# Ledger of designs, part 71: designed miniproteins, single chains

Each design is a single chain, and the fold is of that chain. pLDDT is the mean over its residues in the fold that is shown.

## One batch from the design tools (miniprotein)

Design m2459
Fold by ESMFold2-Fast:
Parts: structure tokens; sequence; C-alpha cells
Structure m2459 (fold): chain A 72 residues (1-72)
């Protein structure tokens, strides 16, 4: 269906965003896995638009990156 095709496209774009953010901010494998789990839940459980999904994902990643930096 068109909805499933849009979800798959969003997932691919989100995966690319996660990969780029992980490289830029030296994200640990544990943080990357946590972000992927959040993305899967967000795509499966929400009726959010692709733009809203990417925005929420970016906000969540930035929160985790900042929290990781505070740990030293």
Amino acid sequence: SAMEEEKEKTRKLAYQLIDEMAKTFNMSPEIVEKVREYLDKLIEESDASPTEILQKLSEYMMKLILEEKKKG
C-alpha cells in the first residue's frame, strides 16, 4: 500500500540520518541501537508524517548525544 511504501522510504531516510549523526558526533554503538529502537517504535506506533518522524528522531538523537557527553 501507499502507506507502507511511505513508511519504508521514511525508514531509509531516517537510517541515513542516524548514520550521519553517528559519524559526526561519535555516537557509541549502544546509543545508535537505542536510536534505532526509538525510530522503529515511532514509525510503527505513530501516524506522524515523514517530516515529523525525522524531526522527532533528530531531537531524540541530540538529547542522547548531549547526555552521553555529560557522562565525560
Scores: mean pLDDT 79

Design m2460
Fold by ESMFold2-Fast:
Structure m2460 (fold): chain A 78 residues (1-78)
Amino acid sequence: SIGSSIKVVDSILNGTPDKTRESMDEAIREIRRNPRSTSETLSNMLESLGFKEAGRKFRNVKEMDKGRKLVVEETRKR
């Protein structure tokens, strides 16, 4: 859903790395249950924030965990 994608973006901009991981885990669970509801929206939002590689990973169900790792590691560097 748009709501879970917004939670991920908010956690990246205003949260901690742990909050980002938790919100992305929730989004991944939603995508695995219904891939069409969240993956494209989340991918587009991540790419607009400069996470182009992570956004691409979120378009592939098998690579979403790698995309989450890339975003969380980037937030830890801040």
Scores: mean pLDDT 76

Design m2461
Fold by ESMFold2-Fast:
Structure m2461 (fold): chain A 70 residues (1-70)
Amino acid sequence: MSTVTLTDPELSRRFLEDEAWRQRFIDETPAVRRISRAPSGDDTILVELSHVRPGGAGGAAPGGRALKAK
């Protein structure tokens, strides 16, 4: 699972002010599992993604092998 911060100011504004739009976005976007605001009450929007993508050439592939990040 990956968490990203929205960098588009228009989308961030929509996520803060339009609850129905946020709910639709979650329902319509299968890669997005949860959208939350920073717990401190900042205007930062956090989007949690359900899919983890490999880093690219030479990266570790997901599989039965244990993968640990430090």
Scores: mean pLDDT 55

Design m2462
Fold by ESMFold2-Fast:
Structure m2462 (fold): chain A 70 residues (1-70)
Amino acid sequence: MFASGIARLAYEQGLLTEEEAKDPRLAAVKMAEALGFDVDREKVLSGEVELPLDVQRALARAIEAGRLPR
């Protein structure tokens, strides 16, 4: 899931630059890595694959909690 609200939260938490937050794929990869998930960065960034459902759920839970762990 590449929601703008999630990217903005990551920017406010200092995990992303403003430019990275404007790239939905890069923002999603960076946030997934910050939550401790190992994702295939090249395939997600190229659009070959989407983030796994477990990673998408973890990002949604982080937003609900109003925090990112790293």
Scores: mean pLDDT 68

Design m2463
Fold by ESMFold2-Fast:
Structure m2463 (fold): chain A 94 residues (1-94)
Amino acid sequence: SEKEKILEKVREILESYGYTEDYIRDVLAFVELMLNESKEDTPEALRGYLKLYLDGVSEPEKVKEILEFIADLLESIGKKTAAVTLRNIASNFP
């Protein structure tokens, strides 16, 4: 499915930056929440969001690149609102 392909590509970019399996799992849970447009946050998805946010404060260019990559993937399957949300998160970093 397109969703599975997106999650695979997100895993690949996170692995390329050397993130741990625990970090990747939580970020993928956040991306899956965005893909499903779920109204109920999971602890994993909230941890994924927090991990990206905190990393973005310390390494803004790296996290901006990751978030823009994910946003482009989401937009490619018509998830425009999710893509805008990720780009807005990226724009908050210096």
Scores: mean pLDDT 84

Design m2464
Fold by ESMFold2-Fast:
Structure m2464 (fold): chain A 101 residues (1-101)
Amino acid sequence: MLDYLVKAYQAEKEGDFSTYAEYLAKALLEFAKTAPPELKKILEQAADTLLEYSKTGSTKLNAQFVGLLIEMVGLGLEDEEAAKAIEEFNELLRKAREIVE
């Protein structure tokens, strides 16, 4: 998972948002393997949206992705297990960003 996030942020730094979306999707799919069922559904939908963006570059998919992030935030407020999983993933995001900076 961390390796995919590092590759995603490297692509973002280079302005390659297609590769960024692809590696971020791969990281979300790895996260989904150990996530609680409701969080897993949101992560898989987010990954599918990012993979579609990586192939098409369509900015219309941004609205769908934002909607999924709002669902994830809502779940984190209601489910302690989901909140913990999200926090662990956010820590990996922070570490990947530090490696690329």
Scores: mean pLDDT 80

Design m2465
Fold by ESMFold2-Fast:
Structure m2465 (fold): chain A 110 residues (1-110)
Amino acid sequence: SHMEELRRLLAEIRELAAQIRAGLAATVSDAALRDRILAIIDEMVALAEETLTESDITKLVGITLRLIGLSLDLERLLAESDLPEELKELIRRFSELVIELAMLALRHAK
């Protein structure tokens, strides 16, 4: 059940990332801003995928700290930008799920 929960969270994270990508393309004309947000989201997805295959607690701590840093960078970028509020909420939900996945992986690390 624990691995099923991690896979469920990753599936939700990937679906939210796709929705955010579509929302950015549809509503945000600033290509440089879109590219910066997408770069952070893509790195967070890659790190989330890495947590499912990593069992070493020291490496998982490093991944989790990097994810927290990226989440903070993303929130700062959102605070300084003219994005639709619905899109900002999707991005915040994405960050919440990524941190939830990382914390869940840490609790079951050896």
Scores: mean pLDDT 89

Design m2466
Fold by ESMFold2-Fast:
Order: C-alpha cells, then sequence, then structure tokens
Structure m2466 (fold): chain A 70 residues (1-70)
C-alpha cells in the first residue's frame, strides 16, 4: 500500500520535472490525486487511440462508420 503511494508521488514529480512544474506546494496526498487523474485520462485516451488504430490498420473503420445501428 505505502510503496504504491510512493511510486505515484515519484511518478507525478517526474512528470512535473519534465513539464517544468513545481510541486513543492502540494501535499503527498495531492500529488497522488493528481497522478491518478493524469494517469486515468492518459489511459482512457490510449485505449481509444489503440482501438481506432486497430480498426484503421484492419481496413474496417470506413465500413463500420457507414453502418447504421438499426
Amino acid sequence: MEKERKEKIEGMEKIAEKAGIDLSDLSDEQKVERYEVVNGIADALRQIGDEIDALIKAGKLEGELTQTKL
């Protein structure tokens, strides 16, 4: 439990360092919360992107977009 929290804090600090953001005013709890939000958004966008890429590569996206649900 504690180890996972530390990994999230370090992950957020690493992202902030690359982005030039100072996290010194944030509590450890706020760092974890921000990491979880950022990671959740990134994961959702990646999932959507992966599905779109798979459909494009399979040549199926065009056919599916022309179909009606009914």
Scores: mean pLDDT 70

Design m2467
Fold by ESMFold2-Fast:
Structure m2467 (fold): chain A 89 residues (1-89)
Amino acid sequence: HMSFEEILSRLIELAKEAGYPDVKIGYIADLILFLGSVEDPELREKALEFIREDVQRLEAATTPEQKKALFDELLERLEKIYDEIMKAD
């Protein structure tokens, strides 16, 4: 099973292959690294499972256009998770 670091590496690879914007790739990387640093093990594990599902969907996508759309969806969902964690503080 993929760790946060392994997922991050794979996502960057897929994003570059799809021609996804570098600024957005950096933002996704920052959000994933943040989630990997969360002290709550239940929340961290839930986030890891969620991101793993997105990697599987990205790997199943057949065109760069589909991959870019999935990356935009992933970014939006990562932002929502980040906001919920910050609100719970």
Scores: mean pLDDT 79

Design m2468
Fold by ESMFold2-Fast:
Structure m2468 (fold): chain A 71 residues (1-71)
Amino acid sequence: SLYDEVSARTGADPGVIRSFVDAWHAKHPDAPAVRTADEAIALLNQFSKPVSAEELAHRQAALAAIRAAEA
């Protein structure tokens, strides 16, 4: 699939890549849909380097702990 090819070329998890593409479309609703791995990679260069699923999980856990402590 598109995301599997981008994953192979960038080293990131396909789900993380999909999340980045979806977030970009949310900010740019008038932009054409991403249809190729090359288009997806070009957009990722505008976001930032994709992060690993483990790093995302770690960041989410840290934020959840902070919010729980503040609640």
Scores: mean pLDDT 68

Design m2469
Fold by ESMFold2-Fast:
Structure m2469 (fold): chain A 84 residues (1-84)
Amino acid sequence: SEAEKLAKELIEKLKELAEEYREVDPALAQFLEEVVRGLEEFLKKKELEKMAESLRTAGEVLAPVHPEVAAFLREKAEEIEKAL
């Protein structure tokens, strides 16, 4: 489905982002790695609504410290929801 394609692309993008931040902001990198693990489990189970909810929650947690990453996660949650 389109939602599954968007989910796979997002997981790869977040893995890249975590790698980029590993030396610069290890706490953000670790948080993104945990988000990726959760998303991979939801994708495996085809629980795309729960995936979108998880992304919104991650965005809320990051908004005060990393507003650009938070905005990206919120945007991707909306894209996945619209593709359901």
Scores: mean pLDDT 86

Design m2470
Fold by ESMFold2-Fast:
Structure m2470 (fold): chain A 96 residues (1-96)
Amino acid sequence: SELERLLAMPDEELQELYLKLVEAGKMSAYEATLELLRLELERLARTMSEEEFEELRRGVREGEELIARGQLSPSQVEHLELLREMLRRAEELRRE
């Protein structure tokens, strides 16, 4: 799959790939940053310890409480969404 191909690429090669996409106008710098972060979060989800998994679960729960109170900036909300995606993926991998 494309995901498996991207995950197998060295970090420098991934950075160059996304930089070229931004330079070609196919992607914004912001979108490229999010895609690279999502790939790093997928790698972390695949390798995280049980202790790191429980810490992630707590962090996501606390972030949800802060969103409900309106205490997060837009960038912090997007960061929390990435953490939620990582948590979901880590849970899927633990079922397999």
Scores: mean pLDDT 81

Design m2471
Fold by ESMFold2-Fast:
Structure m2471 (fold): chain A 86 residues (1-86)
Amino acid sequence: SREDELQETIIDFVALAIRTEFDLAGALLARHGTAAQQARMAALGARIDALLAQMRTASVAERQALMDEMQRLADEVRALVEAALA
C-alpha cells in the first residue's frame, strides 16, 4: 500500500542518517578520543553495519524493530562523542 511504501522510504532515509552520524562520530573520535573510546566506536559501528544489512531483507515491521535498536546504539555513540569532547 502507499502507507507501507512511505514507511519503507522513511526507514531507509533514517538508516542512511544513522550511518552518516556514525561515520562522523568515528572521525571525531579518531581525532579527539582515547584508544578505548575508538575501540568502543568500532564495535558500535560493526553492530550498526550488521543491523543495516538485516534491513535490506526485513519486512516493514522487522525494520521498525531494527530501527529502535539502531536508535539505542546512536544514543550510546552520542554519549561517547560527548565524553571525548569534554
Scores: mean pLDDT 83

Design m2472
Fold by ESMFold2-Fast:
Structure m2472 (fold): chain A 79 residues (1-79)
Amino acid sequence: MSIEELLKELGELLSVALSKEEIERIKNTLLKNKDNPELFLKELDEIESIAEHLYENGKISEETLKKIKEIIKQLKELI
């Protein structure tokens, strides 16, 4: 799966708790940093932290959190 496809899936999963503007910002930041492994990994770690916080506050299900973590793992394999 391409980075663009993984980012689309990540955005769809996050759309249950985050605004379209927030999702677009996340996607644009990752695409901007796709050729910089350090910044790309740092951004993915921040997104995982956001997803865990959303789960702890009951904003997303455990299943949604697992799917987000799986997409993040796949994105980490692209760098």
Scores: mean pLDDT 84

Design m2473
Fold by ESMFold2-Fast:
Structure m2473 (fold): chain A 80 residues (1-80)
Amino acid sequence: SKLDELKKKVEEKIDKIRDMVDNKAPLSEIEELVKEARKLIEEAEKAGMDPITVAKYEFVLLALDSEAYVQHELEEKKAA
């Protein structure tokens, strides 16, 4: 279904973001992908994805974005 295809795209994007965080990619690049993933979630919500699933994906993105930000802060402190 259309929703299943959108769900797969969201999950693929989340997996890519996870890999980038694990490999300590630049924060700016991670934030751009998080923004793209949020747009896909918004499209899925408009297509009729249930609010609980939407909330789950949003919380996963928030956690990944937060982890990337903390890693960036720690690296900046080491560079000083």
Scores: mean pLDDT 85

Design m2474
Fold by ESMFold2-Fast:
Structure m2474 (fold): chain A 101 residues (1-101)
Amino acid sequence: MSLSEEEQIQHWLKNLTGVSREASLVGLTMQLIAIHAVNNNMSRESVLGVQRAASDRLRERGLLNDNQRKGADTLTVEPTPEQVALAAEAIARAEALLANR
């Protein structure tokens, strides 16, 4: 059975135990990007652009660990303004979802 976007998000949240709010924010942001990409049939290059934009914003906030920073450095795609906006929305949605935990 295929899960709805909301059901996939809630399933992921249910499995976040013993994880800091900051680490949960990073993980949930990336999960929201992945769910949106699948549901909207986004190209791999477009997904990488959104992931790069999200990683840059999370890095500016000091939320990335060493492995996450190293992973972000492999993202060589320059994000478009639309991808930057989508990344910002994903972060804001992740923050809103975690505010009620």
Scores: mean pLDDT 75

Design m2475
Fold by ESMFold2-Fast:
Structure m2475 (fold): chain A 92 residues (1-92)
Amino acid sequence: SMEEFLEQMLLIAMLRELIEKLRAATSQAEMNALLDKAIQTLEYMEKTSNESVAALAKEIRDTLQAVKDANSTRVQAVAAVEASLRKAKEAL
């Protein structure tokens, strides 16, 4: 549907912005705060009535949570978000 397409495009835009912000982050605390904000947005998307977008949001949220919990390096965090971005684009 067009609503599903728009939600997928918003997800892609959010992930692109997260990559740019993570690249600019200067501390683990700053990276964790950026990941927390993204995780919170993804949790809201999981509560949508569209099951396919909700499932994709959940999978990406689980990935970002694991990155945060591991205190991943900036390079590892960026790579994980880039992989999530590729997955979101493939779902279009």
Scores: mean pLDDT 85

Design m2476
Fold by ESMFold2-Fast:
Structure m2476 (fold): chain A 69 residues (1-69)
Amino acid sequence: SNEDILKETKEFFAKMADATGEYVDRLVALKKAGASEEELQEVEDEHDKEVSKILADYQKRIKELEAKS
């Protein structure tokens, strides 16, 4: 239903906001500590992987809801 889709969409945005906040906090901490470019790249790669997973999980949930409707 549209209500279930809206609920999943709100949860998706909340997860994205949390992942972004964690990424920014890690970058700030690492830059303050004088981290290398390689260490900063690792944090970016980990964030990209997390975002990709959140998006894939969301797309799967929406597809399951559409199939039941």
Scores: mean pLDDT 87

Design m2477
Fold by ESMFold2-Fast:
Formats: structure tokens, C-alpha cells, sequence
Structure m2477 (fold): chain A 65 residues (1-65)
């Protein structure tokens, strides 16, 4: 199963990450938050949006699904 996330620092796309598992995707999202200041992520499963996460340098917080 393919997971991906589009990461934003407000309105600007700062990075895009992919992973084979949701757990690995969440870890990659927190690293982008640390390195590039991303605060929001839209998560996709098989190309379909499934969740919205708020990001901090320490963790991803589920906002909507």
C-alpha cells in the first residue's frame, strides 16, 4: 500500500514524502517539520486524501480524517 504526504509551511508546499507504512510516513513528516519548518501535512493513501496532520518538530497530530 502506498502512503504519501504533501507538507506545507502555511500555503507553500515545502516537501513531499512517501512511505510503505503510515508509521514510517509520520516519522518522515516530523523530520521535514524539524528541517524545513512544515506545520501542516495532507496524507494520501493510494493517491486519495485520507487525513490532515498538524506538525511540530517532535510529532504529528491528527487534525481531521
Amino acid sequence: MKYSADLYDGFKLVDRVEAETREELLEKMTQVAKEKGAILAIVYEDGKPVALYGLTSEKAVLLAE
Scores: mean pLDDT 78

Design m2478
Fold by ESMFold2-Fast:
Structure m2478 (fold): chain A 80 residues (1-80)
Amino acid sequence: SSATQQMEEDIRQSKNPELKITHVIFTLTAKRIDRELAGQLSPAQTAQIDALLQQARQAIDQKDFDSAIAYLSQAMTLLD
């Protein structure tokens, strides 16, 4: 999606890609909470999104930005 492409470009062009990825993780976490409160996520969808965000966090701890971007892209797709 265009949103996923823009996210990847923003991260790669950032002066601090690790901080930018962290910012995206927080943004998607907030969106996931909002959708759960609205009753728009099943428990299975919530667990899958949480797992992807945790994997993105682990990837940035290892400086694996490509894997982090891939996990965030999957989480964004599940959040629509």
Scores: mean pLDDT 88

Design m2479
Fold by ESMFold2-Fast:
Structure m2479 (fold): chain A 68 residues (1-68)
Amino acid sequence: MHEEVVEEMERLVKEGRYEEALELFERAKKEGIEPTAEDYDLAVRAYNALGRGKEAFELLLEAAKKQA
């Protein structure tokens, strides 16, 4: 299940489907799945690709707090 989320996010980002990648990321978090560093990296890339740099920065801070 954890690997499946990472693989789907990678596929969506590669296909330019950034909003769907972010929806998957947020849904996994709500289901109680703790994002990995790779999940955070993919979500940050998706936000940056959408021009949403402030949200990308906020997510980087969240990732740092989780990895501290």
Scores: mean pLDDT 78

Design m2480
Fold by ESMFold2-Fast:
Formats: structure tokens, sequence, C-alpha cells
Structure m2480 (fold): chain A 85 residues (1-85)
């Protein structure tokens, strides 16, 4: 299954064929953007930490194996893709 999330400090939008993976990816992406924005940071510089955290969270939530990839990151926007087996 595959899910995508696009997050800004104000909102998150999710899509995917697994609603649980989509929800977990969206929550994680929104939290990461919100936290970085409040700290005056850039989520693109936290790529590895975000990918690892999202993969672990989605795997725990779905009970499967998960991988996460940051497709885009800057000061106010994060796009991620998650794959679940």
Amino acid sequence: ARARAVATPEKVEVEGDDPRAAEAAGEGAFAAVRSAYEAGGDVGKLKEQIEKGLAENVAEYTGGEARAEVLYGDKEKLEVEVEVE
C-alpha cells in the first residue's frame, strides 16, 4: 500500500490506498512541519530523521513493514510518501 502527505503549519492533506498509512503519514508530516516552523528551521534539513520516524510510526500503526521518503521539504512545506507491505 502507498500513501502521500503534504503538510504546512496550517494544514495537512493526505491520499493513499491504505487509510491507516495515510493518517499516520499525515499526522507525522504535520507534526514535523509544525515543530520545525515554530523553531525557525527547515524540514528539508531533517530529511533522514523524518523518514525514519515516519517509517517507524506507520509500521507500528499498520503492523507491517514501512518505508518513508521525503519528496520535498523547505521552511513551510513537507511532502512525503510512505509504502507499506
Scores: mean pLDDT 79

Design m2481
Fold by ESMFold2-Fast:
Structure m2481 (fold): chain A 86 residues (1-86)
Amino acid sequence: NKEKVEELIKKIRELGEELQRRIRELEADPARAEELVRQLRRSIEGAVKNIKALAEKDPEKAVEKAEEAVRELERALAEVPAIVAA
């Protein structure tokens, strides 16, 4: 289902943007904040690319992979204080 994949990709990007804002808010070192944001952005772009490629071959697996990515980002948002403290 291409429509569901696009909805999940949109949610992945929205969660990624929220996580970027949260990192910048909590990380006192601007250089570390920018490094973490760069790593996160790269990871999200890679995940979206892989999901889109998978959707052309196996839409059901693409949905599953996208749902996994959403869950991982939701977990990361809950764990941001621990990530920043590490």
Scores: mean pLDDT 80

Design m2482
Fold by ESMFold2-Fast:
Structure m2482 (fold): chain A 77 residues (1-77)
Amino acid sequence: SLQQQIEEIQLRINLLEITISASEMVRESLRRNAARATGERRERLAALVAHEEAVIKQVKAERDELQQQLAQLQAQL
């Protein structure tokens, strides 16, 4: 049903929001460690920060796409 499709997309959005929050916490932890590190370790941690930023951007894009789908389905109610 339309209601079941809305509920499924809302659940998926909620799971992506949890993933974004968790990834942002990991990114912040990596940034703090990079600030305290020197040399090769700092470079490796900076690369991990960049990787987490890329993942966060991708997950946010997927969330935004699902939010648009949700709005379209809700408009049919």
Scores: mean pLDDT 90

Design m2483
Fold by ESMFold2-Fast:
Structure m2483 (fold): chain A 85 residues (1-85)
Amino acid sequence: SEYDLWKSTLSPGAQEVADLALKSDLLNREKLREIVLLGLSKGLSLNQVRQIIETVASLTLSGGERTRAMRILQEVIEEIKKKLK
C-alpha cells in the first residue's frame, strides 16, 4: 500500500508515530496531543510530527476533515510550544 511504502522510509520512532496517527481520530484534540507528545519522546521535531500527521490525514480524511485536523493540530503545537518555553 502507499502507506506501507511511505512508512518504510521513516525511522522506527517516526513509524510508531505514523501507526498511532493511523489508528487515532485526528479530529480529536486530545488524540492529536498524544501523537505529538509521542513524537517528541522519540526525538522528532514538532515539524516532523506535523508532516507525519498531515500525510496520514491526506490518506484517511476528506479535504474538509483534513483542513479541520490540521487546524486543531496547529493549536495543539502552539500550546506545547508555550509549555516548553
Scores: mean pLDDT 88

Design m2484
Fold by ESMFold2-Fast:
Structure m2484 (fold): chain A 81 residues (1-81)
Amino acid sequence: SPQARADGIRTVQGVAERELAEIDALTAQHVASLDAKAAQSTDPEVRAQYQAERDAVIAEGDALKARTRALSDQVIAQLKA
């Protein structure tokens, strides 16, 4: 049914939007925690390690969001076929 297909697409889009928002929120929380730890450290090497972990957390979040978008797009394409 055209309505069931449209409802399915809206459901997939809504799930993806919520998942992307959750990834952003969790990434921001983890980054803030690492930034706080870096700021409290007096050792330049320990600070550099926290900065490297921060960059890795951001990159992992970006990769997970890209995967979420790709999977959502694939499901929507299948529903449109």
Scores: mean pLDDT 91

Design m2485
Fold by ESMFold2-Fast:
Order: sequence, then C-alpha cells, then structure tokens
Structure m2485 (fold): chain A 71 residues (1-71)
Amino acid sequence: SHAAGEGLERELVRLILEGRISPEQASRAARAAIPKLAAGDREGAVAALQESGLSREEAERAVDTAFRAAA
C-alpha cells in the first residue's frame, strides 16, 4: 500500500541521515522491497532490503515500520 511505502521511505531516509546507506542504496532498496510489502511478503521484503545493503536488524525494523504504517 502507499502507507507501507511511506513508512519504508521514512526509515530509509533515517538510515541515510545516520550515514548507514547512500541515497542510491535507498532507491534500490525501495524498488526491491515495495512490491514485497504490497504483497504482504514480510520475509521477501526483509531479504530484498538485505540484498540492497541493509543489515538484518535494519531490514526487520524497516519492514516492521512499513507494516505498522499500513495498519
């Protein structure tokens, strides 16, 4: 959903501001994860974010935030 995408975007922006990922990594992560979030595929979304350079902990937090925003 749009709300899940907004929740993910907020977490990715936070990680950019903390110096953890680049804007290019964030863009790649969003493109990979948003379809998984839209399908309700939590495990797929976490995997997509990790492939884009997030740690498992960062990916799980971002996915949790996205699903909470969509609820």
Scores: mean pLDDT 82

Design m2486
Fold by ESMFold2-Fast:
Structure m2486 (fold): chain A 87 residues (1-87)
Amino acid sequence: SKVAEILKEGIKEIRRLLEEGASAEEIYNTALKYLLEALKEAEDLELINELIGAILRLIGLLFDGASAEEIAEEAIRILEEILKKVE
C-alpha cells in the first residue's frame, strides 16, 4: 500500500538523520512529515487514529525535552508497529 511505502521511507530517513547527528527537532519534523503524508493516504479510521496518536506522542516527547535518540527510537517503534498492520 502507499501508506506502507511512506512509512518505510520515514523509518529509513529517521535512521539516516540519527546516524548523521540530527537534532531532536529535525528528527521530530521528519517523523511529522511522513506521518502527515501517510495520513493523507489513510482511508481507515483505525489507521487515521493511530497516525494522529503517533503525532501527539512525538510532539509530547519533544516538548518534554527528549533527546534526538529518544525521539528517533520512539518514532521508529511507532512507524514499525503501524507498518505491521498495513502490510
Scores: mean pLDDT 88

Design m2487
Fold by ESMFold2-Fast:
Structure m2487 (fold): chain A 100 residues (1-100)
Amino acid sequence: MEELLERAEEEVRRLLRALAAGAPEEEIEEILRRLEELLRELAALQGTPESTVEAGLEAIRLFIELARGADLAALSERLGVPEEEVRRQQERAREEARRA
């Protein structure tokens, strides 16, 4: 379990650095795939429901979209929140990526 957590943390840091550096989509997807595999292994060890894992992965994908400058209007419609709130979340996601 501890080794899987360390590997997941390394992939998260790699993802944040890649986002901050403006890495290609292919590189981001490769990191995300490895992170998904690690999260599913951790969930299996902890008895975490698949629905919880899926929600977590959806949150990570949303963070990636925000950090990469996704269309605010499209996200606002999809999430059911005002564009100003989506913009604030995008600014936070980009700041977090820069800190990595």
Scores: mean pLDDT 74

Design m2488
Fold by ESMFold2-Fast:
Structure m2488 (fold): chain A 71 residues (1-71)
Amino acid sequence: SVEDRVNALIDKYGAEIQAALAAGDLAAVRQAILDMGRELEAIAKEYGYIPREALAKAQAFAQAAYAQIQA
């Protein structure tokens, strides 16, 4: 389902962001957030939509990661 694909995306980029944060690689954190956004757009194009709850979860995750690199 589209929800399963979005959840898999959050898990994938969550792991990448955690590794980049641990390494102090802020450029890699920013790139992972951008790459996740592009894959969300690809999912929206393929299915014609992203469920509101799944999109909100992905946005909250990206915003939390971004807040960590702005500290």
Scores: mean pLDDT 78

Design m2489
Fold by ESMFold2-Fast:
Structure m2489 (fold): chain A 90 residues (1-90)
Amino acid sequence: NAMKTFTIDIYVKAKSLEEAKKAAEIAVQALEDAGFRVLSYKVEDIGDGIFKITIEVEARSFEEAHRAALIAKQALEDAGYEVLGVSVRE
């Protein structure tokens, strides 16, 4: 019943925090274009040119949140980013 908040963690390679923030903007826009409600996002430098993008989305189920994660991953890959991993948690 009702929408739940899910957290999508995306690990990307970028040469700078600025590029990682651009990647986060692309992922968020793709989710919003797909009709998902994005509540928040943040970008963290975890070292070695790897950045963690954390996005909070509303979804009805874990399966719907996983679809959101795949949309974000595809948008980043289409934009030329190397996606190292994606996870979804409640």
Scores: mean pLDDT 90

Design m2490
Fold by ESMFold2-Fast:
Structure m2490 (fold): chain A 91 residues (1-91)
Amino acid sequence: MENVEKALESLDKAMEALDAGDLETAKRYLQEAIRYVNKLPDEYALEGIKAQMLLLVALTALDFGDVETARQAIEGAKSILEKIKKKLEEE
């Protein structure tokens, strides 16, 4: 559960950085979130891959200055991670 919680915390900080217009800080937190997603249990490997792909889309969008696409991708990744967190809490 720690890796899911840390990934979600990093994504919340990335969104705060985007709200402040700090794209470089947002990218740093997205990279941190990807690191934690890569440490998820094997039973969530497919969901983890989907979340990681969305975070890579967010990083690419920010490289082109597309903050709106980045926000949508981050929200999608957060939705996947929140579902994983809920399942881990039910065990």
Scores: mean pLDDT 85

Design m2491
Fold by ESMFold2-Fast:
Order: C-alpha cells, then structure tokens, then sequence
Structure m2491 (fold): chain A 71 residues (1-71)
C-alpha cells in the first residue's frame, strides 16, 4: 500500500506539474521532465529533483499570475 500510494502521489504531482508548465508554454522544462520520467529507474533521483525545482518554479509563477488576474 505505501509504495503504491507514493507512486500514485508522484504520478499526480507529475501530471499537475507538466500540465501547468504546458499551459504556461514552458516547453523546455516539460521536455526535461518527460525525458526524466521516460528514463530508467536509476534516474529516479534526477526525476524527483526536477519535479521539486519545477514545483518551486510553478508556485512562484502561479502566485504572480494570480496577482495579475486579481487586478
């Protein structure tokens, strides 16, 4: 259960991150994440790092977009 739950959470996070980046037109970051996701299991560490960096980037950009929309 634990590994399946973590895998589902990771897949959900990946979908969310990729979806947001795609909507923002950040094709370069989407490609990096997709390439890491398609890689072998040995690239799991790289995948996690890319997702964390993308999540931080998205959080900052989303806050900026929300502030612009609220004007």
Amino acid sequence: MEEKRRQLGRELLEDMVIGMLRNRGDEERVREIEEALAGPPEREEEREELLREAQDYIDEEIIKELQELSK
Scores: mean pLDDT 64

Design m2492
Fold by ESMFold2-Fast:
Structure m2492 (fold): chain A 70 residues (1-70)
Amino acid sequence: SMNSERVESLLREALEEIDQMREDNIPVHIQLAVAIALETEIVLTARKLGRDELAERAHREITRRMKEIR
C-alpha cells in the first residue's frame, strides 16, 4: 500500500543517513542520538499507520546499525 511504501522509504533514508554519519566520522554520541531519534519517529509513524511489522523491522534494522557504531 502507499502507506507501507512511505514507511519503507523513511526507513531506507534513515539507514542511509546513519551509514553516512559513520562514513563522515561524526562523534559516536551524536550518531547514537540521531539513530535513536530516527528509530522513534519511524516506529511511531509505522504504528500510527497500523503497520506493526514495519515498526518491528525499523526497530531491528536501526538497533543493528547502532550496535555497529563504535
Scores: mean pLDDT 85

Design m2493
Fold by ESMFold2-Fast:
Structure m2493 (fold): chain A 102 residues (1-102)
Amino acid sequence: MSADEILEQIEEEIEKAEEAFKKEDFEAALEHLEKAIELVEKNQEEIQSHPRAKELALRALELEGMAALVGGVYATLGEYELAEKYHRVAEAAGRLAKLLEP
């Protein structure tokens, strides 16, 4: 596959994760983030220097920030199970961002 095709697949998985996150479907959000991570890990040499990888890293960082912030609010309210779900999404999104732009 070309770098462009791989990055298009990664972008699609990030978009699906963002959509699932908005619906509070944390299992689906995590599954799509894991698929994106796997695509990056398998194709790192082809995508590492691509400008589009930096744009996708920024989207992943934005998802990490939003999930961490909302998770922190729920933890403050004593909603620990919900906070933990948000923190798992933040962790996966942060890992994806670091893989896309270390």
Scores: mean pLDDT 87

